# Designs tried in a protein design run: designed miniproteins, single chains, continued (3). Part 102

Each design is a single chain, and the fold is of that chain. pLDDT is the mean over its residues in the fold that is shown.

## One batch from the design tools (miniprotein)

Design m11759
Fold by ESMFold2-Fast:
Structure m11759 (fold): chain A 60 residues (1-60)
Amino acid sequence: ELEKIAELNEFSLTLDWNNPEEVQKFIEKLKEVKAESKDEEFKKKLDARIEELEEEKEKL
């Protein structure tokens, strides 16, 4: 899980968070990581983050 968290953090630093297309790319990556994970607590955190980002994307 630590390697996946580091990968997500690095990817997030390269994104333009004012661009809904790039926010969508991050949402897609979070969904991939969630699908591959076996940790239910981590999945819950990813779900919460996906929901947050989808709401923020709608406001852009």
Scores: mean pLDDT 77

Design m11760
Fold by ESMFold2-Fast:
Structure m11760 (fold): chain A 118 residues (1-118)
Amino acid sequence: MLFEEAKRLAEEALKALKEGKLEEAAEKLAEAEVLLFEAGNRYEGLTTLAPEELERLRERYIRERAKILKEKPKEELEERAREIIAAAEAYLEKLKNPSLTAEEVEEIAKRKLEELKK
């Protein structure tokens, strides 16, 4: 679920950037980054926090990331959004096919990122 939400938010951030809505884009991108990071850590078994604690930390991290991203140039935000979309899609493919190696997942992410740059 979190990978799908991160992808959706990053896609919405790209749309907001194209419409000149830089603050909205930064806020959506911050949420997408935090959700992608959380989903990746849970998938790899790197987080041991209770769901309630993770929800409280999520809200705080989203606010802090949004503050940082609002200071970034539009081009950097666009690149970051494409990276998040590509990574989320690669992890979604891994969830459908658990036999994919980490290297194969990285190659999927790279291909999807190159497609998004077109």
Scores: mean pLDDT 79

Design m11761
Fold by ESMFold2-Fast:
Structure m11761 (fold): chain A 100 residues (1-100)
Amino acid sequence: MDALEGGREALEGGLLAVKEAETLEAINLGIAGALSGIGGIFEAENRHDAQGAIEAGRSALGGGLAAVEAGEIAKNEEAIELGRRGVELGAAGIAEGRAL
């Protein structure tokens, strides 16, 4: 499993939720998901040690959770699915980093 991929999924889910959002709350949560996803991507690309994997995974997990919430408010199933994938891949990245 790859924390970088989790960050990308969280970013995509957050952006999709923003695109289809009808409320400021969904927009703000989608933006939060996208920013956390970007953070996960940045950490994964710039840190190739166990701590980098854990931090990238945490950012992807947080971004994925925000994307799920944004998708639920926006009633966008694709954003929810992308957010859930971000959570799963982020959690896997944390586990891999802790095993190193």
Scores: mean pLDDT 75

Design m11762
Fold by ESMFold2-Fast:
Structure m11762 (fold): chain A 74 residues (1-74)
Amino acid sequence: SGLEEIKKLVEEAKKLAEEALKTESEEAKKLAEELLKLVKELEEALKAGDNKKALELAKKIKELKEKLKKLLEE
C-alpha cells in the first residue's frame, strides 16, 4: 500500500540523514537537515490526514534522498 511505502521511505530517509550528519561534509549536513525537515512535514501531513500533501512531500523526500545518497557515494 502507499502508506507502507511512505513509512519505509521515512525510515530510510531518517537513517540516511543520520549517516550524513556524522560526516564532515557541509553539503551533506545541509541536505540531511533539509531531508529531516521534509520528513517532519510529511509526518504532520499524515497526522492531519492530508494524503495529497503527504504524496507531494514523499516525492520531494525521494528526490532529496537520491541527491544525498549520490553525494555520500562520492
Scores: mean pLDDT 83

Design m11763
Fold by ESMFold2-Fast:
Structure m11763 (fold): chain A 69 residues (1-69)
Amino acid sequence: SAALRARLEALRARQAAIQKVTKDVQEFLATQELSPEQKEQIARQLATIQAELDKLNAEIAALEEQLAG
């Protein structure tokens, strides 16, 4: 269906945007001198972002299955 394809495209665009921002932030942070406390805070935030990305990837996979079936 056109609605499912539009949803899939929107989710893929969101996935790409999150991946790009996460990569850019990680590359920037790798050039910075951070305290151990700051590194721990950032690691926890990145883990939260990764969990959301995993959920998004699962939604994309489910929609791809719906379009194939």
Scores: mean pLDDT 85

Design m11764
Fold by ESMFold2-Fast:
Structure m11764 (fold): chain A 59 residues (1-59)
Amino acid sequence: GAAESARAAAEAARAGHAAGAATGLWDMKQLGANSTEGIEAAQRGDAEAAARAAERAAK
């Protein structure tokens, strides 16, 4: 149903954000900086925003 599709979409968006965070970590390593904590915080925030958007779309 719509709610189930919204949950799946939110999980897919979270996976996408995780992949993006991994790419960012590589760039940070190239700069000689370690921003793993920042990336983890960002992906948590992005996942929450993605979940809200998916729930709204499924309404």
Scores: mean pLDDT 54

Design m11765
Fold by ESMFold2-Fast:
Structure m11765 (fold): chain A 57 residues (1-57)
Amino acid sequence: KLSEKDLEAEILLSLARMARAIGAPKEYVLRLLEEAIETAENPEIKAEAEREKKEAE
């Protein structure tokens, strides 16, 4: 069962992916990914966000 914070982290990950796809500033994408990492309680979701942050850098 995903917590409310895990669902919020998933939404932040989706927003970061969309922002990157439309060419939003790198700083904005990284901020969304950092928020997802801090918000996530599930280790798998946190690891996913960390991987995407490394790719966006």
Scores: mean pLDDT 81

Design m11766
Fold by ESMFold2-Fast:
Parts: sequence; C-alpha cells; structure tokens
Structure m11766 (fold): chain A 61 residues (1-61)
Amino acid sequence: SDAEIEAIRAEIAALFPQASSAAQREVLRLMVEAEESTDPAERLRLLREALGLAKADVAAA
C-alpha cells in the first residue's frame, strides 16, 4: 500500500507540470485532503482521483 501510494504520487508529479492551472488547483486540493485523511483507504482513493484528474486533463490537451 505504501509502495502504491508512492507510485501514484510519482505519476502525479510527472503529469502536474503539463496540467492546466485549473486541474493543478484541483489536484492539489485532493492531495491536501489525502494528507489530512487518517483512513489509508480514503487516502488512496483521493490520490487515485487526483491522478485520474491529472491524466484526463493532460490527455484532453
């Protein structure tokens, strides 16, 4: 699970500079929510949502 979280964070970091300003703000919001979550499952869910948003935004460009 920790390895999966680190892999997701690495993918977000790679996509982030290519994302729109609006998508960057939403990705950061989701990542902050993930860090504030005490539930590992909720943290992973939020990080996957952030990655999905970053992927969709970059693919749409």
Scores: mean pLDDT 84

Design m11767
Fold by ESMFold2-Fast:
Structure m11767 (fold): chain A 71 residues (1-71)
Amino acid sequence: SEALEKINEGRRAYYEGNYEEALKYYDEAIELAKSDPELQASALRLRADVYRAMGDEKKAEEDLKKAEEIE
């Protein structure tokens, strides 16, 4: 799955502290997972973790809300 590949790349970037790169990969994963609600929700939650690590609680809350609305 291309979406899963992007999620794995995003996780790697996140663990390396490369938050902007992690956001890029999670953005791509969210778009690729449009037909897979569970995977899209997972990618949204992972992006929320990045936003929170960056101090952007509002964007983190928005992504968590979107993930909850999907599943």
Scores: mean pLDDT 88

Design m11768
Fold by ESMFold2-Fast:
Structure m11768 (fold): chain A 81 residues (1-81)
Amino acid sequence: MLPSIEELEEEIKKIEEKIEKLKKEIEKLKKEIEELKKLPKTEEIEKKIKELELEIEIKEGIIALLEGMKAYLEKLIEKLK
């Protein structure tokens, strides 16, 4: 059986909470990169910036997947109404 509308709405809420957490983590990482850019340009700093940029890309990819799941669940709710 398909889940109830209430169960789907609860799942959407959990997805939204995960997205907001990831957005906050990305903002923190962007601030860390900006602080590192103020320091003298060394191989260690350049490597750290690249690692943080990769972490941001991964988190943005996860957000895109979660937003896709949310959109699917929202369409499913509309079909069940």
Scores: mean pLDDT 85

Design m11769
Fold by ESMFold2-Fast:
Structure m11769 (fold): chain A 89 residues (1-89)
Amino acid sequence: MAKEEAEKGKEYFEKGDLEKAKEYYEKAIAILEEKGDPSLNLELAEVYGNLGKVYEKMGDLEKAKEYREKALEIEVEEGLRLMERGIEA
C-alpha cells in the first residue's frame, strides 16, 4: 500500500502535478509511520526526501528543509546500523 502511494507521488511529481505528488507522498508517509516497521525505514526516508523535493518545487523552502532533514536522519541511522554489522565486500 505505502509503496503504491509513493509510486503515484513520484509519477505526479514527474508530470509536474506538485499538489497530487504532495498528497500521495503524505499518504505514503502516514502508512509507513503507522506501521512503525524498521525494515521500511529506507522507504520512509526515500518518501521524506521526495516530499522535500516537492516542497522545494512549490517554493516552500522551510518545509523542504524539514523533510530533507527527516530523510537524512533516517539514512544516517540506517548507515550507522550497517557499519555496526559490517558491510559485505
Scores: mean pLDDT 79

Design m11770
Fold by ESMFold2-Fast:
Structure m11770 (fold): chain A 67 residues (1-67)
Amino acid sequence: GALEEAERWAKRAEKLTRERIKENGGEDITVEAEVVDAETAKLTGTYKGKTYTILGDAKELAERTEP
């Protein structure tokens, strides 16, 4: 269903974001994606002791993390 699709997009966004940060020399990072509802995902990342949170459409977040 729509919620399962959002979950797949959220996991894709998490993986791509983690890879992108690592590619840019990121160390001691954590990236976690959470589905808020069928359309909305939350990305939370910690890098060098700072926490970053992004809310958006799950599919759009995944697409924006591709080159």
Scores: mean pLDDT 69

Design m11771
Fold by ESMFold2-Fast:
Structure m11771 (fold): chain A 103 residues (1-103)
Amino acid sequence: SKEEIIEEMKKLSKKILDIIEEAIKNGEDLSSDDVLKAIGELIAKMIELVRELGLPPEVEAEVRGLLVEIFREVANATPETAKETLEKVKELLEKIIELVEKA
């Protein structure tokens, strides 16, 4: 159901945030290959779930754009901006969930 897919998207969002928080805690660069691979795999799963939702094309395009922005924010993060990147990713994930719940 739509509700089950949204719940899975919320779980993936939590996993993305947990990866970023753990990297920050351990002093690991967010732009490292390990972090980017892990985040990229979770984003790919979110894209598959978005396709299953059958959203209006404009809403799907906006959600996909926000997922691309999340990856870009993580890929461009520095040690000095890591906490700001975490907050930005959190805001973008919350926006994605809001968009899919309202559609």
Scores: mean pLDDT 90

Design m11772
Fold by ESMFold2-Fast:
Structure m11772 (fold): chain A 110 residues (1-110)
Amino acid sequence: MELLELGRRGRVGPAEIARLVEALSDEDPVVRLVAAEALGRLGLPAAVAPAIAPLVELLSDEDPVVRGAAAEALGRLGDPAYVAPLEEALKDPDLEEGVKELIKRALERI
């Protein structure tokens, strides 16, 4: 789903991106999951550039579902800057096959 409500309030600005980036380090894995998915759905690599490093850190998160969401978000954003982190994520034994396929497709497009 698109973050249509954020778009309807005007611009998805640095403040909204900063809040999502802060949520990526939340104690609750569900909050981290939702923030990673939201950043991936924005589909604007320049707008989410501050989130790239925190999303890369989530590739090593304690929760395998959160790791999968981070990999999917980075794959959707399609920036060459995270080719190496995505290749490292493919070595994760707990990563779901569907997420691995998405990462492989993303790497082919970069």
Scores: mean pLDDT 69

Design m11773
Fold by ESMFold2-Fast:
Structure m11773 (fold): chain A 111 residues (1-111)
Amino acid sequence: GPPKVLEAEVRVTIRAPATDAELTFTLRLKAESEEELGYLLTLVKVALELLFDAPFTIETLNKDIELPELSEEELERIRRIVREEIAALPPSGRDLGEVLLEIAEKAYRRL
């Protein structure tokens, strides 16, 4: 049969507290393991922190995701990789969700 692919849906809400404005969207994470799902979600969180100076929340919709326990050194390495992937993005009119997934997937391949 085809390889077992794990899918997790997450809802992202970015809030601008000064204006009460919210941007909400859903991401579908696909991975070959629970560990990969945890890393992809961590990479999405790091990308959101680096792209936006705004608070955000992430809610898992169909599946609980266990996040990896990372040291500050490991997190700083991840932040560096994600910054490089953000800088390498081509100019595009793509949805933010698609951009975040591309950043996360490319960064994960470098871990």
Scores: mean pLDDT 81

Design m11774
Fold by ESMFold2-Fast:
Structure m11774 (fold): chain A 76 residues (1-76)
Amino acid sequence: DAAREDRLGETALRIARLLAANPGRGFSARELAEALGVSQPTVRAALRFLEAGGAVVRLPDGRYEAAPGVAEALAP
């Protein structure tokens, strides 16, 4: 579904930008859902997409942060 893919892509970009703006800070799926005003399942789907692309890393406590190289690419 193109509309669903567009929504996931937009959510992934918003997550990546938020994480890149906060280097060294881990965010849970719940925290990202609250910050972005989207559902936790949507955030988890976007996080899986970003992790597969190497844009985010999962921390041992289950939180996510921006991958070091991606933070440079997404710098304002």
Scores: mean pLDDT 74

Design m11775
Fold by ESMFold2-Fast:
Structure m11775 (fold): chain A 70 residues (1-70)
Amino acid sequence: MLEELKEKAKEAFEAGDAKAYYEYASELLRLELEAAVAAGELSPEEAAALLALGEAHLREQAARIEAEKA
């Protein structure tokens, strides 16, 4: 359920929970890319590349959340 994952990612971000944010946001990204492939908007190869890039960006965002706690 994409809506629930968006809500959980937002709550984790607001709480400064970098780990939970990464987990929910990466799951959301994966599901959105799977839906785009199913809809014919992306090839599986394009989706795999975007997933890898998106996961790297989400790890960077999680690291920033963790740093901002200090």
Scores: mean pLDDT 80

Design m11776
Fold by ESMFold2-Fast:
Structure m11776 (fold): chain A 76 residues (1-76)
Amino acid sequence: SKADEYLKKGEEAYKKGDYLTAGKYYEEAGKEYEKAGKYAEAQRAYSLAYRNYRLAGDEEGAKRAAKKAEEAEGKA
């Protein structure tokens, strides 16, 4: 799926130490899972985005991803 493709791209960016790019891809994966009603998978993807945004020092990205993870968890 498109969500799985974004997860793979996030993993590849993470392996290269590009945490900002990894966070963005994990956030896109979360959005795709959310559109599909896969809230448990969306929560996991947004949690990965949160961690990577924190590693990148992107405070706004981390805050946004954390909120999305909590919203998805409540629907899982």
Scores: mean pLDDT 89

Design m11777
Fold by ESMFold2-Fast:
Structure m11777 (fold): chain A 69 residues (1-69)
Amino acid sequence: KEEALKYYELGKKYFDNEDYEKAIRYYEKAISIDPNLAEAYFNLSLAYHKLGKVEESQKYSKKAEAILA
């Protein structure tokens, strides 16, 4: 609930500062609390893409799409 959104917002803050490794850590904390938080999976996908980890990026974008479907 609120705890998941708090970690998601922290992840976004680090993402905006281009600290993609910390963004990933906080997005992972968010989804560990709320595994249906599609926006966290989507931003996790984007953060992996920024780090050049295309396979991880694709994996998490697929998870986000599945939750939204």
Scores: mean pLDDT 84

Design m11778
Fold by ESMFold2-Fast:
Structure m11778 (fold): chain A 65 residues (1-65)
Amino acid sequence: MSVEVTVRPGDTLPGLVASTGLVSREEARAQAERAGFDHADLRPGDRFAVSVEDGEIVLEGLAEG
């Protein structure tokens, strides 16, 4: 299952992913840190489809619709 999210000012990847309810905040943070993807890599207005496959977070960038 996937959930679409929009990055807002002050959002972090762990917080954004955790807001979907697909994974815990702790798990989202651990995976983001491992991938080197944190608050600095997110820009307000960016949109992503968030899914979890085999316990791993998958992000797909979405164009403005």
Scores: mean pLDDT 68

Design m11779
Fold by ESMFold2-Fast:
Structure m11779 (fold): chain A 68 residues (1-68)
Amino acid sequence: MSLREQGERLYRQGMEYFDAGDDVTAARLFSQAARLYQQAGDLDGARRALGGMYGAQGDFERALQVIQ
């Protein structure tokens, strides 16, 4: 499994936990996904994952900033 594929998997898991209301686990998974996307050179994936992390933390202003 490539770094990008690992990032994608963790991003999907983060979304599942976020939808379930487990914001703490979601934020951790999104943070891990963002790092893997960065290592893979997928900057768009990294920004999306960071947006998810800040959203799960309730920091909507930061979430909006990183997805732009």
Scores: mean pLDDT 84

Design m11780
Fold by ESMFold2-Fast:
Structure m11780 (fold): chain A 71 residues (1-71)
Amino acid sequence: MEEYEKRFEEINKEEAELRKQPLSPETIDRLFDLGVEALKVAVDYVLDKAEELRSISPEELKKWREEVAKR
């Protein structure tokens, strides 16, 4: 999780720097690239969590689902 948070922080930092610049086609293209990178990180995180959840006991998984349902 910490690794994914760091990757998101790096993406957010670069996006913030780009937003300080006047919009140009090159800046827009880089912002789209960062969006794709962020999506890839999110997908990787979800897949890693799915694999982690497979190793969780049925009782632990049930408890997690009940906590999510309460939100």
Scores: mean pLDDT 71

Design m11782
Fold by ESMFold2-Fast:
Structure m11782 (fold): chain A 99 residues (1-99)
Amino acid sequence: MPLPKIDPSVKVVDVKIELDEEEKVWVVTITLSIDGKEVTVTIRIPASLSEEEKGAILFGAVLLAKGIPEEEVVAYLREAMRDWPEERRERIIKLLLEL
């Protein structure tokens, strides 16, 4: 599958990461500028995940927030994580879609 085109009108303005020790999750607040409007997306990522796994979820969440169809985001992530073990890759994609 071809990579989704990155729309230059979508910019990451800010990323705030806070650990919720009670729930053992990283609460990530991403502020995006989409067509000159600020959109805030909050996602919860298990603290047990590696930095690489968290990065994959963040990237997928940004694409979904941009309005790229879920099927295209999943196809892109499978190609981007082609070198990951299949179990690990599919687990991370599933976590993203359960957000």
Scores: mean pLDDT 74

Design m11783
Fold by ESMFold2-Fast:
Parts: C-alpha cells; sequence; structure tokens
Structure m11783 (fold): chain A 58 residues (1-58)
C-alpha cells in the first residue's frame, strides 16, 4: 500500500506540474509523504483524493 500511495502521489504531482501548478504539486507531495511516514494511510488517501479532484478541475 505504501508503494502504491507513493506512485499515485507522483503521478498527480506530474499532472499538476504539467498544468503549471508546481507549487501545488510540491505541497501535496509533502503532505502525502508526511502522512505515509506517520503510518496514517487513511489521511494519505484523503489528501490524494483531494489532489486528484483538483487536478481534474484544472
Amino acid sequence: EKVELKKRAMEIAERLRAAGHQELADEYLKRISKAIENGDFDKAKEILDEAERLAQEL
């Protein structure tokens, strides 16, 4: 699960950077990484879902 969450985070970050939102990509990566390191996978999934919704709207 940790590896899968990291993969999703990187993919979303790449999409945000491609759309010109590098600061948002960096911010979401930091938030997700902290949640994963703390073992809070539910929080990491919430942040990922938030970033995915944002990427769709951009």
Scores: mean pLDDT 80

Design m11784
Fold by ESMFold2-Fast:
Structure m11784 (fold): chain A 99 residues (1-99)
Amino acid sequence: KAEEAIREAIEKLRELLEKTKDPLARLALESAIRLAEEALEALREGDIEKAILLLEIALGLVRIALGVMKVAGGSEEALKALEEAIEAIERAIKALKEL
């Protein structure tokens, strides 16, 4: 379940990136995707604490992307995808903490 939740978070982040035009927001999201991928690897190696930390940092980067999009403007589709990405990361963190 935890691995599946991280994979879903990565998928939602990639969908958000495709809908995001602002270069600074895209950079934050690309970094968040990389960290979520590293969290998946950490979980597979049994390092649950590292996986949680990496996802919490990724969540912070998504919130930075939200801040950028509020200033630069973002489409309704991008803002909805951002909400879905935040929820998916939060679900993944919760699933890891239940281990």
Scores: mean pLDDT 87

Design m11785
Fold by ESMFold2-Fast:
Structure m11785 (fold): chain A 70 residues (1-70)
Amino acid sequence: MEEVKELVRKALDALAQGDYETAIKLFEEAAEKSEDPDVRKALRKMAEQARAGNRDIAMLGAATLLSSLE
């Protein structure tokens, strides 16, 4: 749980810096470490949005997910 949240925070930082490749890897790693299938699906969708260059959508989705995990 905490490890997944930390990876999502790092992915948000990478997106903010324009480092899409790092953000995609971090979202995929967080998905692999997540035991919750809904969280895993959301993280994979965020990786897909980052891969498509939809930074704002990926950032909003990640922030929303992170908030829901608190």
Scores: mean pLDDT 81

Design m11786
Fold by ESMFold2-Fast:
Structure m11786 (fold): chain A 75 residues (1-75)
Amino acid sequence: MTKEEEERLLKLAQEILRELGVPDDKIETVARMLLNYLKANPGKPITPAMKAALKDLGIPVEVFEEALKRLREKL
């Protein structure tokens, strides 16, 4: 993944998360988590460790799964 692709996907992730109702103060953190997860786990379901991290942030797992699905569709 190029730096330009990462920047484009980060912007798309932030936009998707806003549409899904993620609070503005958490959007950049969750967007970076999405990109890091996508890079490390291509095509894999969400891990228990990621579910725990999302719960600590107050983000529903379903919101993260929907955002991840939409990002994968843009690859």
Scores: mean pLDDT 77

Design m11787
Fold by ESMFold2-Fast:
Structure m11787 (fold): chain A 56 residues (1-56)
Amino acid sequence: MEELREELKKLAEELNLGYPTHFTRGGEPMDEEELEAALKRAIEGYKQVKEWEDAK
């Protein structure tokens, strides 16, 4: 879980999105399992966006 947060933060800073704050400090407590799934999705999404930007 912690590793996923770190990865997300790095990508978020690179892209300057700010979503990680909403995930970990959105204001509503989420389940561990849901949090992990959300983090994994966000990371993949961020990677996709990064590649898209690099392309065009």
Scores: mean pLDDT 66

Design m11788
Fold by ESMFold2-Fast:
Structure m11788 (fold): chain A 93 residues (1-93)
Amino acid sequence: MEELKEKVEELVKKVEEFKREVERNAARIPELADKYLEEAKKLEEEIKKLEEEIKNSENPSEELLKKLEEAKKVLEETTELVKRAVELAAQQA
């Protein structure tokens, strides 16, 4: 139980840190887009694996699943921000 909680907290922190980095570098997203999209894909895969581990445990924690769902939403919003910035930069070039 404790190990799953720690993994969820670490993953949530990684997603929040990724969002902050993307927002901080908003003007440079077109240059960093490939890197950010690759990082987003890896985080999505980590969320999916951890969600599966929790669901397959003897006592699935609804609290931990909700935290992962919120992290997934933040990740999706951040990924859309990256894609939008690339599209806008292409129109200005």
Scores: mean pLDDT 81

Design m11789
Fold by ESMFold2-Fast:
Structure m11789 (fold): chain A 64 residues (1-64)
Amino acid sequence: MREELEREINRAMVLMKIAVGKLLAEKQGKIEEAKKVLEEAKEEAERNGDEETAELAKKALEKL
């Protein structure tokens, strides 16, 4: 139960980083900053064993 909650919190945090990266690219034109944020999100998801969220970060990187 505790491990499940920690997994959900980690996922939410990584999803927030993905959203921030997308906004940096789309609204601010800060492509290099967006790449850094999305790469960090991908690495965090991979460390957490969250393949689905890692895939979302990879797709966001490909759209830049």
Scores: mean pLDDT 80

Design m11790
Fold by ESMFold2-Fast:
Structure m11790 (fold): chain A 96 residues (1-96)
Amino acid sequence: ASMEEVKKALEEAKKLLEEAIREAERLKELDEEEGEAELALAEAFRESLEGAEKAAEIDPDGAYEAAKAGKEKAKELLEKVKAKVEALEAAKKAAA
């Protein structure tokens, strides 16, 4: 992969991860334990992406694959956290 492709994949992964972090912060307001767990997972994904970025000059193909994997993990985390927020909001409305 080219360095431009690596950078773009990393930027896309980071953007999805930032969205997942915002949703996890909302989850923390609804369920502190669940929110903290999802934030910890998001931090681990961020560290993985930083590692890929640092390795990109030595192994751009490996960095590109890591960035794509990071994007998928960030997307899955975002979907999971959104679903948890929606379920908890619905449960609160039903209990009122």
Scores: mean pLDDT 84

Design m11791
Fold by ESMFold2-Fast:
Structure m11791 (fold): chain A 68 residues (1-68)
Amino acid sequence: PLPQLSPEAMEEYRRRLGRMIADFAREHGVDLLDMEAVVEALLAHRAEIQERIDEIEAEIIEEQKKRE
């Protein structure tokens, strides 16, 4: 089971997710203003996106434990 995230950890998680999505869109040549193209790219690469999310979650959880 995942520990509950602190407000600071949650805010950092949101920032890293946003950066990951922006980086992913640039890697695939997708304009972030084209929401349909962004969604299609995310769905086409669902497994890769899930792996990136899992990595970010693990990093945030580890950082929260060290902060305690």
Scores: mean pLDDT 75

Design m11792
Fold by ESMFold2-Fast:
Structure m11792 (fold): chain A 63 residues (1-63)
Amino acid sequence: KKEKAAEILMKVKGVDKEKAEKLVELMELGVSKKEITERLVALGASKKEAEKAAEEAYKLLEE
């Protein structure tokens, strides 16, 4: 499940494997979807792309 969530985040522009794995770790520690979205935008993603990727990754980690 963690690998699949990282793959979703890696589809976002500016997110490499190391950054994706770190973001998944933060998500597992209970960091909010809003904060993950903000971090993705800081890496170069559009807000819409970041929100979609964060939501999809969170849903996948939940089940």
Scores: mean pLDDT 78

Design m11793
Fold by ESMFold2-Fast:
Structure m11793 (fold): chain A 77 residues (1-77)
Amino acid sequence: NLEKIKKSIEFAREIGRELADLVDREQARANEIFKTKSIEELEKELEKARKTPGSFGLDVLLRREINKIKKEEEKKK
């Protein structure tokens, strides 16, 4: 019982390291999208990411960047 739980925690920690690498890859992917897109296009990509299985965290990264750009544009007015 307890030993089985211990093994599950160890396995979860191993998976956690692989997930960290995945996050770094999604961040790099998001940065490439950000360079080439307008705010309208970024919002369209956000909608696509929300509907696409396997877009691990991309929707969160896109939403944060869109909000950041909008705040910077408001500051210039």
Scores: mean pLDDT 68

Design m11794
Fold by ESMFold2-Fast:
Structure m11794 (fold): chain A 98 residues (1-98)
Amino acid sequence: SEEVDKVLEEALERVEKMFDNPEFIERFKQLLEEHRDDVEALRAGLDALIDEYRERMKQKLKEEKGLTDEQADQILAPPFEELRRWADELVARLEKLK
């Protein structure tokens, strides 16, 4: 529906503003296309993608800045908590349109 398409378009615009990372954006687009009618699968895919992205950012901080696991986790917690909340809101909006 046009309503679902609008929600998905707004979600893509939000991801593009939150992340200057073409690989993550492209994988998010593929996830939405694959699971647009399966909100549970979309949620699981988003959680997995967010976890993978967080781990890659953590590894980058450890390698480039010499941070410990604890220090990297502390730096990444606020932005990734916001990202998970946004994902929760996206899934809730799509559920209401189903």
Scores: mean pLDDT 79

